Designed miniproteins, single chains. Designs and how they scored, part 14

Each design is a single chain, and the fold is of that chain. pLDDT is the mean over its residues in the fold that is shown.

## One batch from the design tools (miniprotein)

Design m455
Fold by ESMFold2-Fast:
Structure m455 (fold): chain A 82 residues (1-82)
Amino acid sequence: NDSFEKAKEMSKRRSELYFKMRRAISERVSASKMSEIEQKMQPWMLKKQRDINEALSKGDFKRAEELLKEFEEYLKEVLEEV
């Protein structure tokens, strides 16, 4: 099932991107500062994850790719701010 495989791949890309950026940030800041950053990011992160999951559930892979790009750009901005 092509739709299932693509949804799985995009979900994996989202998770890998988050953990990669989280690691990069954690290397630059204290544990206390990392907790503060994660708390500030959480509302945006939850909303973006829901939007990506909704797009994937509808088979709207073009929108899911656009949302993943916005997700990556936001994480890069957070990394550059620390």
Scores: mean pLDDT 82

Design m456
Fold by ESMFold2-Fast:
Structure m456 (fold): chain A 71 residues (1-71)
Amino acid sequence: SLAEEAYREGYELAKKLMEEGKTPEQVLDEVRRYAAELADKLREQGMEPEEIRAVVDAVLKGAEDAIKEYE
């Protein structure tokens, strides 16, 4: 469920940024920044490194899939 939510967040963020006219490179940069900030937040909440990595990977996968659909 958390990984599914993270995937959806990455997908929707990438879609929104592309609708705003950002390039795929700019979208990936913004999504990576979002994922890094999310990782920091989850680490502060005491989430285990392996779980944080799974969430970050899900966010990035969602964004990649949205970019592929837009092209």
Scores: mean pLDDT 86

Design m457
Fold by ESMFold2-Fast:
Structure m457 (fold): chain A 82 residues (1-82)
Amino acid sequence: MKQEVVEKALKEAEETYKRYLDAGIDEKTARFHALLKALETLEKAGIPEAIPVIDEVVRLGAQDKYDEAIELAEKAIERIKS
């Protein structure tokens, strides 16, 4: 069950990333929104560990700290996957 939820989250993230790139948005911003979408998908699927990560990723994004937000999101998804 948990693995299937992670696979769905990663698929939605990839689709979001491609949509942003197709719209002419830069790769860093597209990656940020894709990873945020993955975390939101995990939260909606009942993975509570995603909630505090979403809050921090949004906070970092609001400060234009996209590199830090992306790293945090990727590490969190990897921990949830394991």
Scores: mean pLDDT 84

Design m458
Fold by ESMFold2-Fast:
Structure m458 (fold): chain A 90 residues (1-90)
Amino acid sequence: REKAFEERVRELLEKIKAQEKVSQQAVELLELVLRTAKLNKLLSPELLEELEEVLKKAKERIHEDGSSKPVLELDIEVGIELLVRGVESL
């Protein structure tokens, strides 16, 4: 269901925003989530915009410090779950 997917995206975004640094893997996962959500129209315009902004900031943070810190393991797991669920909705 669309609403359940949106809630999980919001949880992921809040956790990523709480991180001081993000890994390259987290950025790649966010890009894939954004692509899937756009393709399937799974998110409201507001959540799509927020996801795009979080992704942009995450990319800047990796580039800025020249290093990466692992994101919470849960962030990666949630991202993978969102991808699987998005694909299953096709």
Scores: mean pLDDT 62

Design m459
Fold by ESMFold2-Fast:
Structure m459 (fold): chain A 114 residues (1-114)
Amino acid sequence: MEKALEELKALAEFIVRLRPDNPLAQEILEMLDAGKSLEEIKKFFEKHFGVKVASLDEIERRRAERAAQPTGVTTLTKEEYDKRINAEIEEAKKRGFPLEYLRYEATRLALNDI
């Protein structure tokens, strides 16, 4: 649950960074900031993309893409990961995105799992 929400958040942030003029990505980020549930966000996707049941091929494709990319992909240490996240936070601040709330929400979910 928590992991899936964080993956969706990371995807939305990545899309906003690549295509800041994409209203769909911004709406998803705003929904996460407003504390919308993963189920509500999923229904929003289904409404806009006509998404059907996830296939095994789709799941396996995502895994293979993560595992099979040797170039441009590096094993990130905790320090490298933190540097990247901080750089993205600063970029989002320059654009006025409410990234601070997303970070707070992720922290709250992690603490609730304890």
Scores: mean pLDDT 57

Design m460
Fold by ESMFold2-Fast:
Structure m460 (fold): chain A 82 residues (1-82)
Amino acid sequence: MDAEMELIQRGVTKAIIISDLSKSIPKVPKSIIDRVAQRYVDAEARGDREEVERLRELIERAKKLAEEGDFDKAVELLEEAA
């Protein structure tokens, strides 16, 4: 039961990240979004808090670049995270 709930929570977290990035940076390739979301979920699963924080900061930087209209740099930054 607890293990099943953890798997569901990770699936939900991945879906939320994919949805958020797709809405915040609409020009980013879906393959890059999926890889970033998977890497985040894998880092959380390992308890790698440093990697989780690094990915979170990188995602926020990419979103900020997209808000400023710099979609090419936002995509490049996410590709580095993937």
Scores: mean pLDDT 78

Design m461
Fold by ESMFold2-Fast:
Structure m461 (fold): chain A 95 residues (1-95)
Amino acid sequence: MTAEELLERLLAALENAEEDTPEMAELRALWRELADTVSAEVEERNLSEEEFARRMGVPQELIDKAKAGDKAAQEEVARRVLLAALEEYLARRAA
């Protein structure tokens, strides 16, 4: 399963919050773990949101557009940060 496929499944699990299956419970737990990991990394390194996105591989041009108030760019930055965090999580489990 790719990080992109797993991200789509996590988003579906959040949208279908009332679906009470073991698989959905595991996906919600993974989402919480990822959110806590991102928050801890930002806090530990005292990073700005811009610096964190840059470290996660988001292009500077896209960050600049998001800072200028482009909502599509803001959503794309958030999506890329989540995808990069998920790829690191999967790589750590594979090692």
Scores: mean pLDDT 68

Design m462
Fold by ESMFold2-Fast:
Structure m462 (fold): chain A 70 residues (1-70)
Amino acid sequence: LSPRAQAVVDRALEEVRRALAEDPSLSPEEVIRLARETVDRLSAEAGLSEAEREAALGEVLAAVGRELAA
């Protein structure tokens, strides 16, 4: 990932983990939706290309999937 895309991944994961800590009753579908919305917002703010946004989303969804499966 580019440094800009990595920063989006790191911040998105921080926000998703914070949301889960505040509401552990969130369904997997709600968590995935939140992750997608957060990556889209942060990518727009950071001025990521479409390819960088797609790569960042893939990384965030993979990390979220691993945490939900644990």
Scores: mean pLDDT 82

Design m463
Fold by ESMFold2-Fast:
Structure m463 (fold): chain A 65 residues (1-65)
Amino acid sequence: SAEEAAKEAAERAYEAAANAKTPEQAQLLGRDYSLEAGKLPGEAGERAAEAAQRAATRAMILSGF
């Protein structure tokens, strides 16, 4: 289903965010999945929000925190 595909995409984004090598990569993932979280209901939206939060944290770490 579209929701299942979106959930899987968000889970992959979370992993990509955790492994991002530059703040720019993490920031782009955070922006994209923050927007998706607002569009997707249920579990897919929740996973998108988690990916966005992970990306924000990774960007902060890569920026010298």
Scores: mean pLDDT 81

Design m464
Fold by ESMFold2-Fast:
Structure m464 (fold): chain A 96 residues (1-96)
Amino acid sequence: SLYEELLENLAKQVDKAIKRLEELGMPEWVIEKFRALRDLALKGASFDELLDKVVEIEKFVRENMDESDPLYIEAMSTLGMIQISISVYKHALERE
């Protein structure tokens, strides 16, 4: 189904993001949040549940990372790109 294909594409996008963030030296306690998002996609969560998870992770990053840390900007930018992808995928499904 289109839904399953879009979830697989999202999981691949998040996995690629995880690898990049790990290479940049992102702490494991942040990386585990991205893995939880990937696993949620692989389990077939709704795009609304995935968007809620992105917002939860953004809040966690804002509350637990220093805004002056370059890794804060990398985490927030990565989450923003993932949020855009989820929103696009949700909109594509709503039109079918």
Scores: mean pLDDT 89

Design m465
Fold by ESMFold2-Fast:
Structure m465 (fold): chain A 81 residues (1-81)
Amino acid sequence: MEAVREAGREEIREELQTEKGLSDEKIEEQFEVARKIAEALRRIGDLIQRIIEAKRAGNEEEVKKELEKLKEVSKEIVKEM
């Protein structure tokens, strides 16, 4: 699985170098930022699912708690961007 991810990264790297003339260092920086954003988005997705489920169950206290966690993750994303 890691080998498949590395192959995909190399394909994107070649495309960026060929089409936009980006250096290897610049491409690595973009992949690192993209990885951090992807991890944060995954956490947001999980929190959104919990909020939806709590709302369906009529658990307004749980919705409030999960919304506060969502705000914290959103602040971290804005800080990284």
Scores: mean pLDDT 70

Design m466
Fold by ESMFold2-Fast:
Structure m466 (fold): chain A 64 residues (1-64)
Amino acid sequence: SSMDVQVQQLQNDYKSQSSSVMRQRMDVQMTSDPDTYQRFNRQVNDQMDQLGDNYVNQVNQVNS
């Protein structure tokens, strides 16, 4: 259905964006001091939470 296509696109976008953020986190973990990593990790967690919430909200709107 059209809704299934929209959900698939949202899922692909979420996976792409979250993967990019997680790769950045890994790079910072490997190359930065612990204090820099802790600040960045907090920012990443906030970004991941926002991406997840946006994904869920958009899927719910499509299914409404």
Scores: mean pLDDT 84

Design m467
Fold by ESMFold2-Fast:
Structure m467 (fold): chain A 61 residues (1-61)
Amino acid sequence: AAKAELQEAAKAQGLNPTPAALNRLLELADGSVNHALGLLDMVVKYSEDPQAELEKIAQQA
């Protein structure tokens, strides 16, 4: 499942994503797990606190 693969990628990067954050990343990626993985990578690279940024993404949409 797309959500499970995204969750595993986030955990491999030291993050503990909520189901809401995973759902929102997939919504932003129009259901594409590859695109959602790219969005996750941007959060990790450009955020001072990637875990907090994931939670904000879950809440803002």
Scores: mean pLDDT 77

Design m468
Fold by ESMFold2-Fast:
Structure m468 (fold): chain A 96 residues (1-96)
Amino acid sequence: MKKPLTEEERKRLEELRKKYGPLVASIALDLGFTEEAVRLAKRIVEFMDKLDRGEEIPKEELQELLREAVRMGRTDLARILLNKAKEKGIELEEPE
Protein backbone atom coordinates (compact mmCIF):
# COMPACT_ATOMS: atom_id res chain seq x y z
CA MET A 1 0.00 0.00 0.00
CA LYS A 2 1.36 3.42 -1.05
CA LYS A 3 -0.70 5.48 1.41
CA PRO A 4 1.11 6.03 4.75
CA LEU A 5 -0.85 5.12 7.88
CA THR A 6 -0.66 7.12 11.11
CA GLU A 7 0.88 5.41 14.17
CA GLU A 8 -2.62 5.08 15.70
CA GLU A 9 -4.14 3.61 12.51
CA ARG A 10 -1.22 1.16 12.18
CA LYS A 11 -1.68 -0.05 15.78
CA ARG A 12 -5.44 -0.47 15.28
CA LEU A 13 -4.84 -2.35 12.01
CA GLU A 14 -2.38 -4.74 13.71
CA GLU A 15 -4.77 -5.30 16.64
CA LEU A 16 -7.64 -6.14 14.26
CA ARG A 17 -5.38 -8.41 12.18
CA LYS A 18 -4.18 -10.27 15.29
CA LYS A 19 -7.68 -10.63 16.77
CA TYR A 20 -9.82 -11.23 13.66
CA GLY A 21 -7.42 -11.83 10.77
CA PRO A 22 -6.06 -9.92 7.75
CA LEU A 23 -9.32 -9.75 5.74
CA VAL A 24 -11.18 -8.15 8.68
CA ALA A 25 -8.35 -5.64 9.16
CA SER A 26 -8.32 -4.75 5.44
CA ILE A 27 -12.11 -4.20 5.29
CA ALA A 28 -12.06 -2.13 8.51
CA LEU A 29 -9.27 0.03 7.08
CA ASP A 30 -11.27 0.63 3.87
CA LEU A 31 -14.41 1.52 5.88
CA GLY A 32 -12.64 3.65 8.53
CA PHE A 33 -12.38 1.19 11.45
CA THR A 34 -16.05 1.43 12.46
CA GLU A 35 -17.58 -1.29 14.65
CA GLU A 36 -20.02 -2.04 11.80
CA ALA A 37 -17.13 -2.61 9.35
CA VAL A 38 -15.33 -4.93 11.79
CA ARG A 39 -18.51 -6.94 12.48
CA LEU A 40 -19.27 -7.35 8.78
CA ALA A 41 -15.71 -8.45 7.96
CA LYS A 42 -15.66 -10.93 10.88
CA ARG A 43 -18.96 -12.51 9.80
CA ILE A 44 -17.76 -12.85 6.20
CA VAL A 45 -14.55 -14.59 7.33
CA GLU A 46 -16.50 -16.91 9.67
CA PHE A 47 -18.98 -17.69 6.87
CA MET A 48 -16.25 -18.54 4.34
CA ASP A 49 -14.41 -20.68 6.88
CA LYS A 50 -17.56 -22.63 7.83
CA LEU A 51 -18.46 -23.29 4.17
CA ASP A 52 -14.91 -24.49 3.45
CA ARG A 53 -15.25 -26.91 6.38
CA GLY A 54 -18.53 -28.23 4.94
CA GLU A 55 -20.60 -26.89 7.85
CA GLU A 56 -24.30 -26.08 7.43
CA ILE A 57 -25.13 -22.37 7.53
CA PRO A 58 -28.75 -21.12 7.58
CA LYS A 59 -29.72 -19.49 4.27
CA GLU A 60 -31.23 -16.54 6.18
CA GLU A 61 -27.85 -15.74 7.79
CA LEU A 62 -26.22 -15.73 4.33
CA GLN A 63 -28.94 -13.43 2.94
CA GLU A 64 -28.50 -10.99 5.86
CA LEU A 65 -24.71 -10.96 5.37
CA LEU A 66 -25.15 -10.23 1.64
CA ARG A 67 -27.60 -7.41 2.44
CA GLU A 68 -25.13 -5.85 4.90
CA ALA A 69 -22.24 -6.05 2.42
CA VAL A 70 -24.30 -4.26 -0.26
CA ARG A 71 -25.61 -1.72 2.30
CA MET A 72 -22.00 -0.85 3.19
CA GLY A 73 -21.03 -0.49 -0.50
CA ARG A 74 -18.95 -3.70 -0.50
CA THR A 75 -20.27 -5.25 -3.71
CA ASP A 76 -16.95 -7.10 -4.04
CA LEU A 77 -17.66 -8.96 -0.78
CA ALA A 78 -21.27 -9.60 -1.80
CA ARG A 79 -19.97 -11.13 -5.06
CA ILE A 80 -17.50 -13.35 -3.17
CA LEU A 81 -20.31 -14.60 -0.89
CA LEU A 82 -22.67 -15.24 -3.84
CA ASN A 83 -19.99 -17.17 -5.75
CA LYS A 84 -19.06 -19.27 -2.70
CA ALA A 85 -22.72 -20.08 -1.94
CA LYS A 86 -23.31 -21.04 -5.59
CA GLU A 87 -20.21 -23.28 -5.49
CA LYS A 88 -21.73 -25.08 -2.47
CA GLY A 89 -25.17 -25.37 -4.12
CA ILE A 90 -26.87 -22.67 -2.04
CA GLU A 91 -29.22 -20.34 -3.95
CA LEU A 92 -29.15 -16.78 -2.60
CA GLU A 93 -31.09 -13.70 -3.68
CA GLU A 94 -28.80 -10.89 -4.83
CA PRO A 95 -29.70 -7.71 -2.87
CA GLU A 96 -30.76 -4.67 -4.93
Scores: mean pLDDT 70

Design m469
Fold by ESMFold2-Fast:
Structure m469 (fold): chain A 70 residues (1-70)
Amino acid sequence: AAPKTSTIEVLTHASDFNKPTDEEAVEAAKEEMKRATELLSEKFGYKTLSIEVELDESGYITTTITLEKP
């Protein structure tokens, strides 16, 4: 059986979000990716399984999205 899941990684920086804290920048990045995955679901039938967000010591935010193919 072919695996039905696909993983996408998006790299941003906390300073790209005009937010007072890095925590709020992480939340903004997660919300932006959630909107993108909702659009993929509506137009192409993908199901969002997980959205994981990591902030490193240099302020880089890595968002990992796992999708189930239709």
Scores: mean pLDDT 77

Design m470
Fold by ESMFold2-Fast:
Structure m470 (fold): chain A 96 residues (1-96)
Amino acid sequence: MMSIAELIKKMEETGELPSKEEAKKLSENERESIILFGASMNESKDKPGYITSEKFKEILLQMGYSEEEANKMVEFAKDKDGYISLDDLIDALGKA
């Protein structure tokens, strides 16, 4: 099993999230770190500082969240235009 540092390095090199099997072996705090890093890597070029709801949902599903949980988190976090603030995600996930 890769360490969290090795998983982050792999994400930087490939642009890909950890596999679902790798995600199952992560603690809650490690999963939150991967979600934040993955969201930052997928920052919207159309709206800097934001990620699309679609990309954020993909990250949540890959990290082992259910479709119901992912949809609920997206609906809570998204703005009127369907974007999610990276700063709001850091505040919500990074302080826990």
Scores: mean pLDDT 75

Design m471
Fold by ESMFold2-Fast:
Structure m471 (fold): chain A 71 residues (1-71)
Amino acid sequence: MKLSPEVREQNLKSAKEAAEYLRENAETELEKKAAEYFEKAAEAYEKGNDEEGLRYETLGVLYLAESAIEK
């Protein structure tokens, strides 16, 4: 899988913003785990690894959603 350069740049920016927000606001282990995955997603996108970026971004979203359900 390969994202267009524009989509990759948008996903990279979104992942970085999500990671930064969660680093400052994470209260639970699941939220901290989500922050780690968004950081990994941003790193993968920056290296041009779109499949790893999407995988880590998806994991970040899932951990964040699980944290919200458990509150």
Scores: mean pLDDT 81

Design m472
Fold by ESMFold2-Fast:
Structure m472 (fold): chain A 56 residues (1-56)
Amino acid sequence: PPPPPLSDEEIAGLEEALRELEASRQRLRDTFNMDDAGIEEGIRTLRDLIEQARAQ
């Protein structure tokens, strides 16, 4: 069976994690003038998960 839908609290946790990754991305850009592929992939993955959870 498909996994159970995420709760509003779990979605809020994902949104908080996304904000933290976006802040880390901005810090890397400001400090080192570079992007990190892992952070970019993490942001993309979290956005996709949040979108899927909200679409249900």
Scores: mean pLDDT 78

Design m473
Fold by ESMFold2-Fast:
Structure m473 (fold): chain A 91 residues (1-91)
Amino acid sequence: DDLIASLSDGEKANLERAEAYLRREGFSERAIEIFRLLFASPRRLSNAEIGRILGLSPRTVSRHVRRLRRALGDKDRRRLSLLNVFKALGL
């Protein structure tokens, strides 16, 4: 996807580590797709925008985002940060 193609090699490596962590924690591939968009986006994406990109309802996106934020310890609803991902990974 275009957002992933825009990432640096270091950001791509961090994304791959975060995806591996989420798979280990039992997250679905759909949740990981949503995480990629949140991680790669330079701005806050709405649930409706993510739903439009992935062909999902905003309600479905909202449920996945809530679970992802809980697992990553991110209490900021604006954006999943790399720092919160690293904290969740114990790095």
Scores: mean pLDDT 70

Design m474
Fold by ESMFold2-Fast:
Structure m474 (fold): chain A 83 residues (1-83)
Amino acid sequence: EEEENRRLAREVKELAEGQIELVKEMAEKGIISEEQAEEAIEALREAAEAAEALAAGELSLEEFLARLAKVDARLQKVIDEAK
């Protein structure tokens, strides 16, 4: 389980980094505001921190998924507010 959680954590962290890069590009192109980009990047950073906590055994898989659901809701709000 701990090794499986570390693999999942690594994958989520890599995905979050890719999403941060996309968010920066969207802000540069004026698709979203700088404020929306900052909110999205912060949410993605929280996902990466949750992944680190999962890897460290500080979060259960259930708790980790609950945190990811909150991050997803926050990202959806940013996209929705961008029109």
Scores: mean pLDDT 80

Design m475
Fold by ESMFold2-Fast:
Structure m475 (fold): chain A 98 residues (1-98)
Amino acid sequence: SAARIAEVEKRADEKLKEIYEIIGKLNKIIKEALDKKVDKKVIDELVKQQSELSKQIGKILRALKNKDVKELEETLKETEKTIKEVEKVIKKVKEYLK
């Protein structure tokens, strides 16, 4: 239904805004890690998380274009899992940088 599509599209827009905020936090911690000359493995892990978020943005935008409610809902669930993993890495690296 049109109402269901509109609701899921609104949730997708909210999730995209959340991802962009997390990317901002990730960019800041990457800069801090580079400035502190931390091990390249730490930098590589942060860059990997940035890549995973970019992939999820692409998946959400594709699902929105397809207007497939089921595909969009499944993509949003995958995105939520990706966000949680990225936030865990950010927290771990922040503790390492202390």
Scores: mean pLDDT 86

Design m476
Fold by ESMFold2-Fast:
Structure m476 (fold): chain A 79 residues (1-79)
Amino acid sequence: LLRAIEALEGEFPPEVVELLRRAYEARLRGVEEPELEEAANSLDPEELEEAERRVLELFAADPELVEEYRALSEKIRAE
């Protein structure tokens, strides 16, 4: 999933890409950062939605990324 977010670095503003990366990392750590929600609200909602859709497309198209995410999620749940 992180690799899919990194692929957006040329397509979207760095603020959007960085927000998605931070949100993903926070989710993996099991922490909530209210600043991320406020930052998302200050960005163009259409642009953010398009970036999220693009990440999902790249994620779904690459079975290796799906497996990497699944393995990481299982590790977090087991610990």
Scores: mean pLDDT 67

Design m477
Fold by ESMFold2-Fast:
Structure m477 (fold): chain A 110 residues (1-110)
Amino acid sequence: ALTPVQVVIFAQMELIALSAEIWVLQRMLENPSVSAETIRAALLGVVGSLEAVLDLLAELEVVDPAAAARLRARLAALVDQFQALFDQARDVLSPADAARADAVLARARA
């Protein structure tokens, strides 16, 4: 089992990665030369990173609820940014992948 300090460090690292992935996705969506396949891969990358962050925050909430609350506040801004980008590019995803993205966004707001 991870120590609370290790969970905080991993959650912070995943939030940094998530922030970078959202920034890259936004740049891709601003460039009409980027393929739908590349945008799909980037969207699914963000979904996977968001799922990982939520799993770490669920673990952290049990052992350090104050640290979880601070990181969750930071996550909320990233969730809002990703929602806007996802709504813009939803049509590049299969129905199953779009449902996965909707589920993780709903989980992030619970």
Scores: mean pLDDT 88

Design m478
Fold by ESMFold2-Fast:
Structure m478 (fold): chain A 105 residues (1-105)
Amino acid sequence: IGKAIALSSQGRYDDAIKILDKEIKKDPNNVDTLITRSVIYYNKGDYDKSISLLDKVPSSNSGARANKGWAYYKQGRYDDARRYAQDSLSIDPNNSVARNVLDLI
């Protein structure tokens, strides 16, 4: 996971995807792998795929809720973005991603 995140921060998305594809084959429901792969799709502008990956993450995960809010914001779906960002903050009041989404809508 950490190596895939580092590669993604360098813009090396194809290398990151290769690592995550191996991890998904071993554990298709691994939360960190699902979130990391959703971020890669988000950075590629594929918000629907990003959201669908986050839908597999438990609703109790504040980070996944915040990332869904961010993806909905990018799609212009501001009511969905607000709801998911607020849900994220109800789980973790210090989630900066969720705060940033609410500040934009």
Scores: mean pLDDT 80

Design m479
Fold by ESMFold2-Fast:
Structure m479 (fold): chain A 65 residues (1-65)
Amino acid sequence: SRLSLPEFASLYAAAGILEAAGEDPMLVTEHLPGEDPVGDLRRAAARIKELEAAGLPVPEEALEL
């Protein structure tokens, strides 16, 4: 599914906090459809990080899961 950038940023931040605390990040991915919502979120987050590190704008297409 496609997420808006603010929605993705909120989910990404919350999932990171949960993982750092040793909790289940699935608590923030319950509205992401698919067979592997945690994996989908991690792949999207990695892509966003790569674009940010390169100083490139994050396109809306990069948020499609």
Scores: mean pLDDT 55

Design m480
Fold by ESMFold2-Fast:
Structure m480 (fold): chain A 76 residues (1-76)
Amino acid sequence: SLQTDLQTFYNTPNVTLSDAAAFLVTYLAAQSVTEAKKLIAEEQQANPNLSLKETTLNVLVRRKIISQEQLDKLLQ
């Protein structure tokens, strides 16, 4: 399920910016790794206190791929 994939991503150690960008491309939140990195950077500028993983997941919420409720369940 999408929720299982989100949980797996969140629990993956040492995620790089390129890994996070590839994840966004996989869920059609971005058309390319370059665009995904731009979207992550924009979210980080809007929310500078968030981790890379949290910033990446917020892109999915903003793109309406997942709901805020799904994100909240993931963050426990």
Scores: mean pLDDT 82

Design m481
Fold by ESMFold2-Fast:
Structure m481 (fold): chain A 87 residues (1-87)
Amino acid sequence: MTPEALTAAGLARLPPEERERALELDIKIALARMMVSILRLSGEHLEVAEEAERLIEEALEAAAAGDLDRALELVEEAIKLLLEAIK
């Protein structure tokens, strides 16, 4: 079979009962990636941006393995780090 994508499209292919958590994860990943892009554009706190990207990658891997709760925790940690760096 075609490999499940580590993207919104891949997450949307989950059963309906998991769809709500998949949608939350997709939104939070998009927000975290936007914040990373802002930091990279500013040229400041690149180490925090790299750490957040690592957490996002781990979250995507957890989601691909079917562990949406863990994926949400990882992306929320990334967002927390990014918020601290912005201020």
Scores: mean pLDDT 75

Design m482
Fold by ESMFold2-Fast:
Structure m482 (fold): chain A 119 residues (1-119)
Amino acid sequence: SKEEVLKAIELAKESIIDNTRYLYNLYKEGKITKDQAVILLRIFLHSVKQEILNLLKERGFSEETIEEINKLLDEFMDKVIKTFIDGIENNRTADELIAEINKIFDEFSKKVKELLEKE
């Protein structure tokens, strides 16, 4: 159902925020490099993308809707990675980074809700 998909996206938000904060803190503590943090975040986001797309397919959403959400996920992931890199380069706090990612996620979530309402 649409409600199940939207709930899964909200749970994905919590996971993305937690993992982003975790990796950012590992970098800030000198436990991993910038390059390692970015690669690990990319791998994690790709995993989340595949889980969301698989859920949509399993719930019988149209191929057209799945492709539109796939494009939105790519845009979302690109923005999160750019924000993460900017946070590192400008020595931002974890809270400032997470606030910007929350904003990016809310924009993504709104667009997904609009697409699902058209189905």
Scores: mean pLDDT 89

Design m483
Fold by ESMFold2-Fast:
Formats: structure tokens, C-alpha cells, sequence
Structure m483 (fold): chain A 81 residues (1-81)
């Protein structure tokens, strides 16, 4: 199994659904960022990307804490700092 498959096997069905929703939201944000970049709105694109990244990391930290993955929590918290 891949590292991703092993991680998913540790999650509840509800936590896996949350990750799937997060991935869908990430694809939608990427499309909006790409549109802003095509329009030359680099500052708006950067702000949107970093805002979503922070939200996504906070949601991932909650999942990591629930499954007891303290190392992933510490890594994600350092990215947010």
C-alpha cells in the first residue's frame, strides 16, 4: 500500500469523507487561483491560495489529533506558524 493508502486506512469513514470534501474544495480553489493568475491578479491569487492552505492545514491538524498522529500535527503547526 502507498503511504496515502495506509493513512486512509487509519481514518474513520467520516474523517475520510472530510478529506474527500477538502480535496474537492482544493480543486475548486485551484481553478479560481488559475483564473486570477490568467487575469494578472497575482496578489489576489496569492491571498486566496494562502488563505485556503491555512484553512486546509487547520482541518488536517484536527484529523491528525483525532487519530493520534502527533508528528503530523507538529509538522502542520510549524507550517502555520
Amino acid sequence: MTAEERFLARLTEEQRRELERLEQEAEEVKKKVDELLEKGKYEEAEKLAFSFLREALERLIRIFREIGDDESVALAERVLA
Scores: mean pLDDT 77

Design m484
Fold by ESMFold2-Fast:
Structure m484 (fold): chain A 84 residues (1-84)
Amino acid sequence: TSNPEAQAALAAEAEGALHIMKANIAEKMGDEEEKRKHLQEALEAFRRAVEHARRALAAEPALATELIRASTETAARLEAELAA
């Protein structure tokens, strides 16, 4: 993508995915504190992805709509996990 907001949304989504991976590693090591920290950082990253994707709607409506949907769904799952 050539749109900077769409690129920022994709970067934030990738950052969120990386934090989910780190949370999974922390869980396997029995580190619940590190798991929660990475899940929280993932949630913040996916929220930023939604914000950037919303700003990309006019330039790249199809990509932005998909990123908003996917990142919103992932953020909701992370919120549920953190509330448990």
Scores: mean pLDDT 90

Design m485
Fold by ESMFold2-Fast:
Structure m485 (fold): chain A 83 residues (1-83)
Amino acid sequence: MDYVSQTFRELSDLADELAADAKRLGVTPEQLEELINKKTREEIVEALRKLGFSPALIERIAKLSSGEARGVIYMALLNVLGS
């Protein structure tokens, strides 16, 4: 059974929420790029907490793989740049 499309939509929605939080907090594209350069999900989660992102968003990202978490942040970066 193909879950790829569903997973992509869920990650895209999470990325939109993350982008909205980034805009509210004044998080820069450069700071989001630094998050993408983190090697582990734990480092990403720590950096998100330090930047003041919503605990609910951080919890959802913490349940993702390292690759999925980086993908969500990359999509959020593109949203911030495109807005």
Scores: mean pLDDT 78

Design m486
Fold by ESMFold2-Fast:
Structure m486 (fold): chain A 81 residues (1-81)
Amino acid sequence: SILDKLKELVENIDSLSVDELLEKLKELAGESTGEVKKVLENIIKTVEAMIKAGVPEEEIKELAFTLLSTLVQELEREEKE
């Protein structure tokens, strides 16, 4: 499921480069539909903007972790309801 793939990405984020993270995000966005796709595309745009602004890789990954963890929590809540 997309939720399982998102959880795996969140768990492995510290092991990925920002370029690898973007590749994984684009892959997941391509496999997603509706609101999940929209959220992932917004995260991709945010990460790309931070790279262009010269933000340190660690800070980019910390923000991506926060945004993706929030998405995972929202999807898990939806699955329980």
Scores: mean pLDDT 83

Design m487
Fold by ESMFold2-Fast:
Structure m487 (fold): chain A 66 residues (1-66)
Amino acid sequence: SRLERGLEGKKLADETGDLAAAQKKLGLSDETLQVAREVGRVLRAIGDRVQEGIARGDLSLAEYRE
């Protein structure tokens, strides 16, 4: 639901606040943080697709091993 997506967005915003503080303390570049966030986003999207396949019965980890 939109409410659930809003709550997840708040978690990401809270985590982003902590990352911003760490960036300033450690002198990390904005580019490095941006790349890390982008990679995380892509990996999550791949995971979501795999989970959807399993939920539909189109992909089984047991059958995938065969």
Scores: mean pLDDT 59

Design m488
Fold by ESMFold2-Fast:
Structure m488 (fold): chain A 99 residues (1-99)
Amino acid sequence: PRREAVRILDRFVAEIGELNGLLFQLDRDGRPRPPELVERLERVSRAINEATRAKTLEEVEEIAERYGVPKEVLAAVAAQAADARGDDELAREFYREAA
């Protein structure tokens, strides 16, 4: 259901926000950014951008596998993007997958 997809997305956004906060703190302290964290955040950003353009569940699955991001999170992203475009049927399909 839509509420569950929103909860999954909100939790994921909060977790990514914490990682960005950590990188900011490292910059403030003059410490080097861990390359693994930077690469992970870049992969997540790419996955989200691709998921916003997804038109099928198969595309969401391919993006999830390619970038190592949970399918449920990307389905929630795809649902929100479809909903924002007024594509109610596609949004409902993605919301069901995210639940």
Scores: mean pLDDT 82

Design m489
Fold by ESMFold2-Fast:
Structure m489 (fold): chain A 59 residues (1-59)
Amino acid sequence: SELEKLQKEFRELTLEVSRATMEFVLSFVQGTLTEEQVKRLQELTDKENEAYAKLQKAR
């Protein structure tokens, strides 16, 4: 169903955001944080928010 598809997309994006967040935190602590890492985390977070909005609309 559409709802199951949206739930899967949201879960996959949440995992990607989690990985990017871990890389961000580690790089920040090490003083190696790049603008590219910040942009990637922001883009993934935006996609997760879009997926969440679609999921909420489907309910």
Scores: mean pLDDT 84

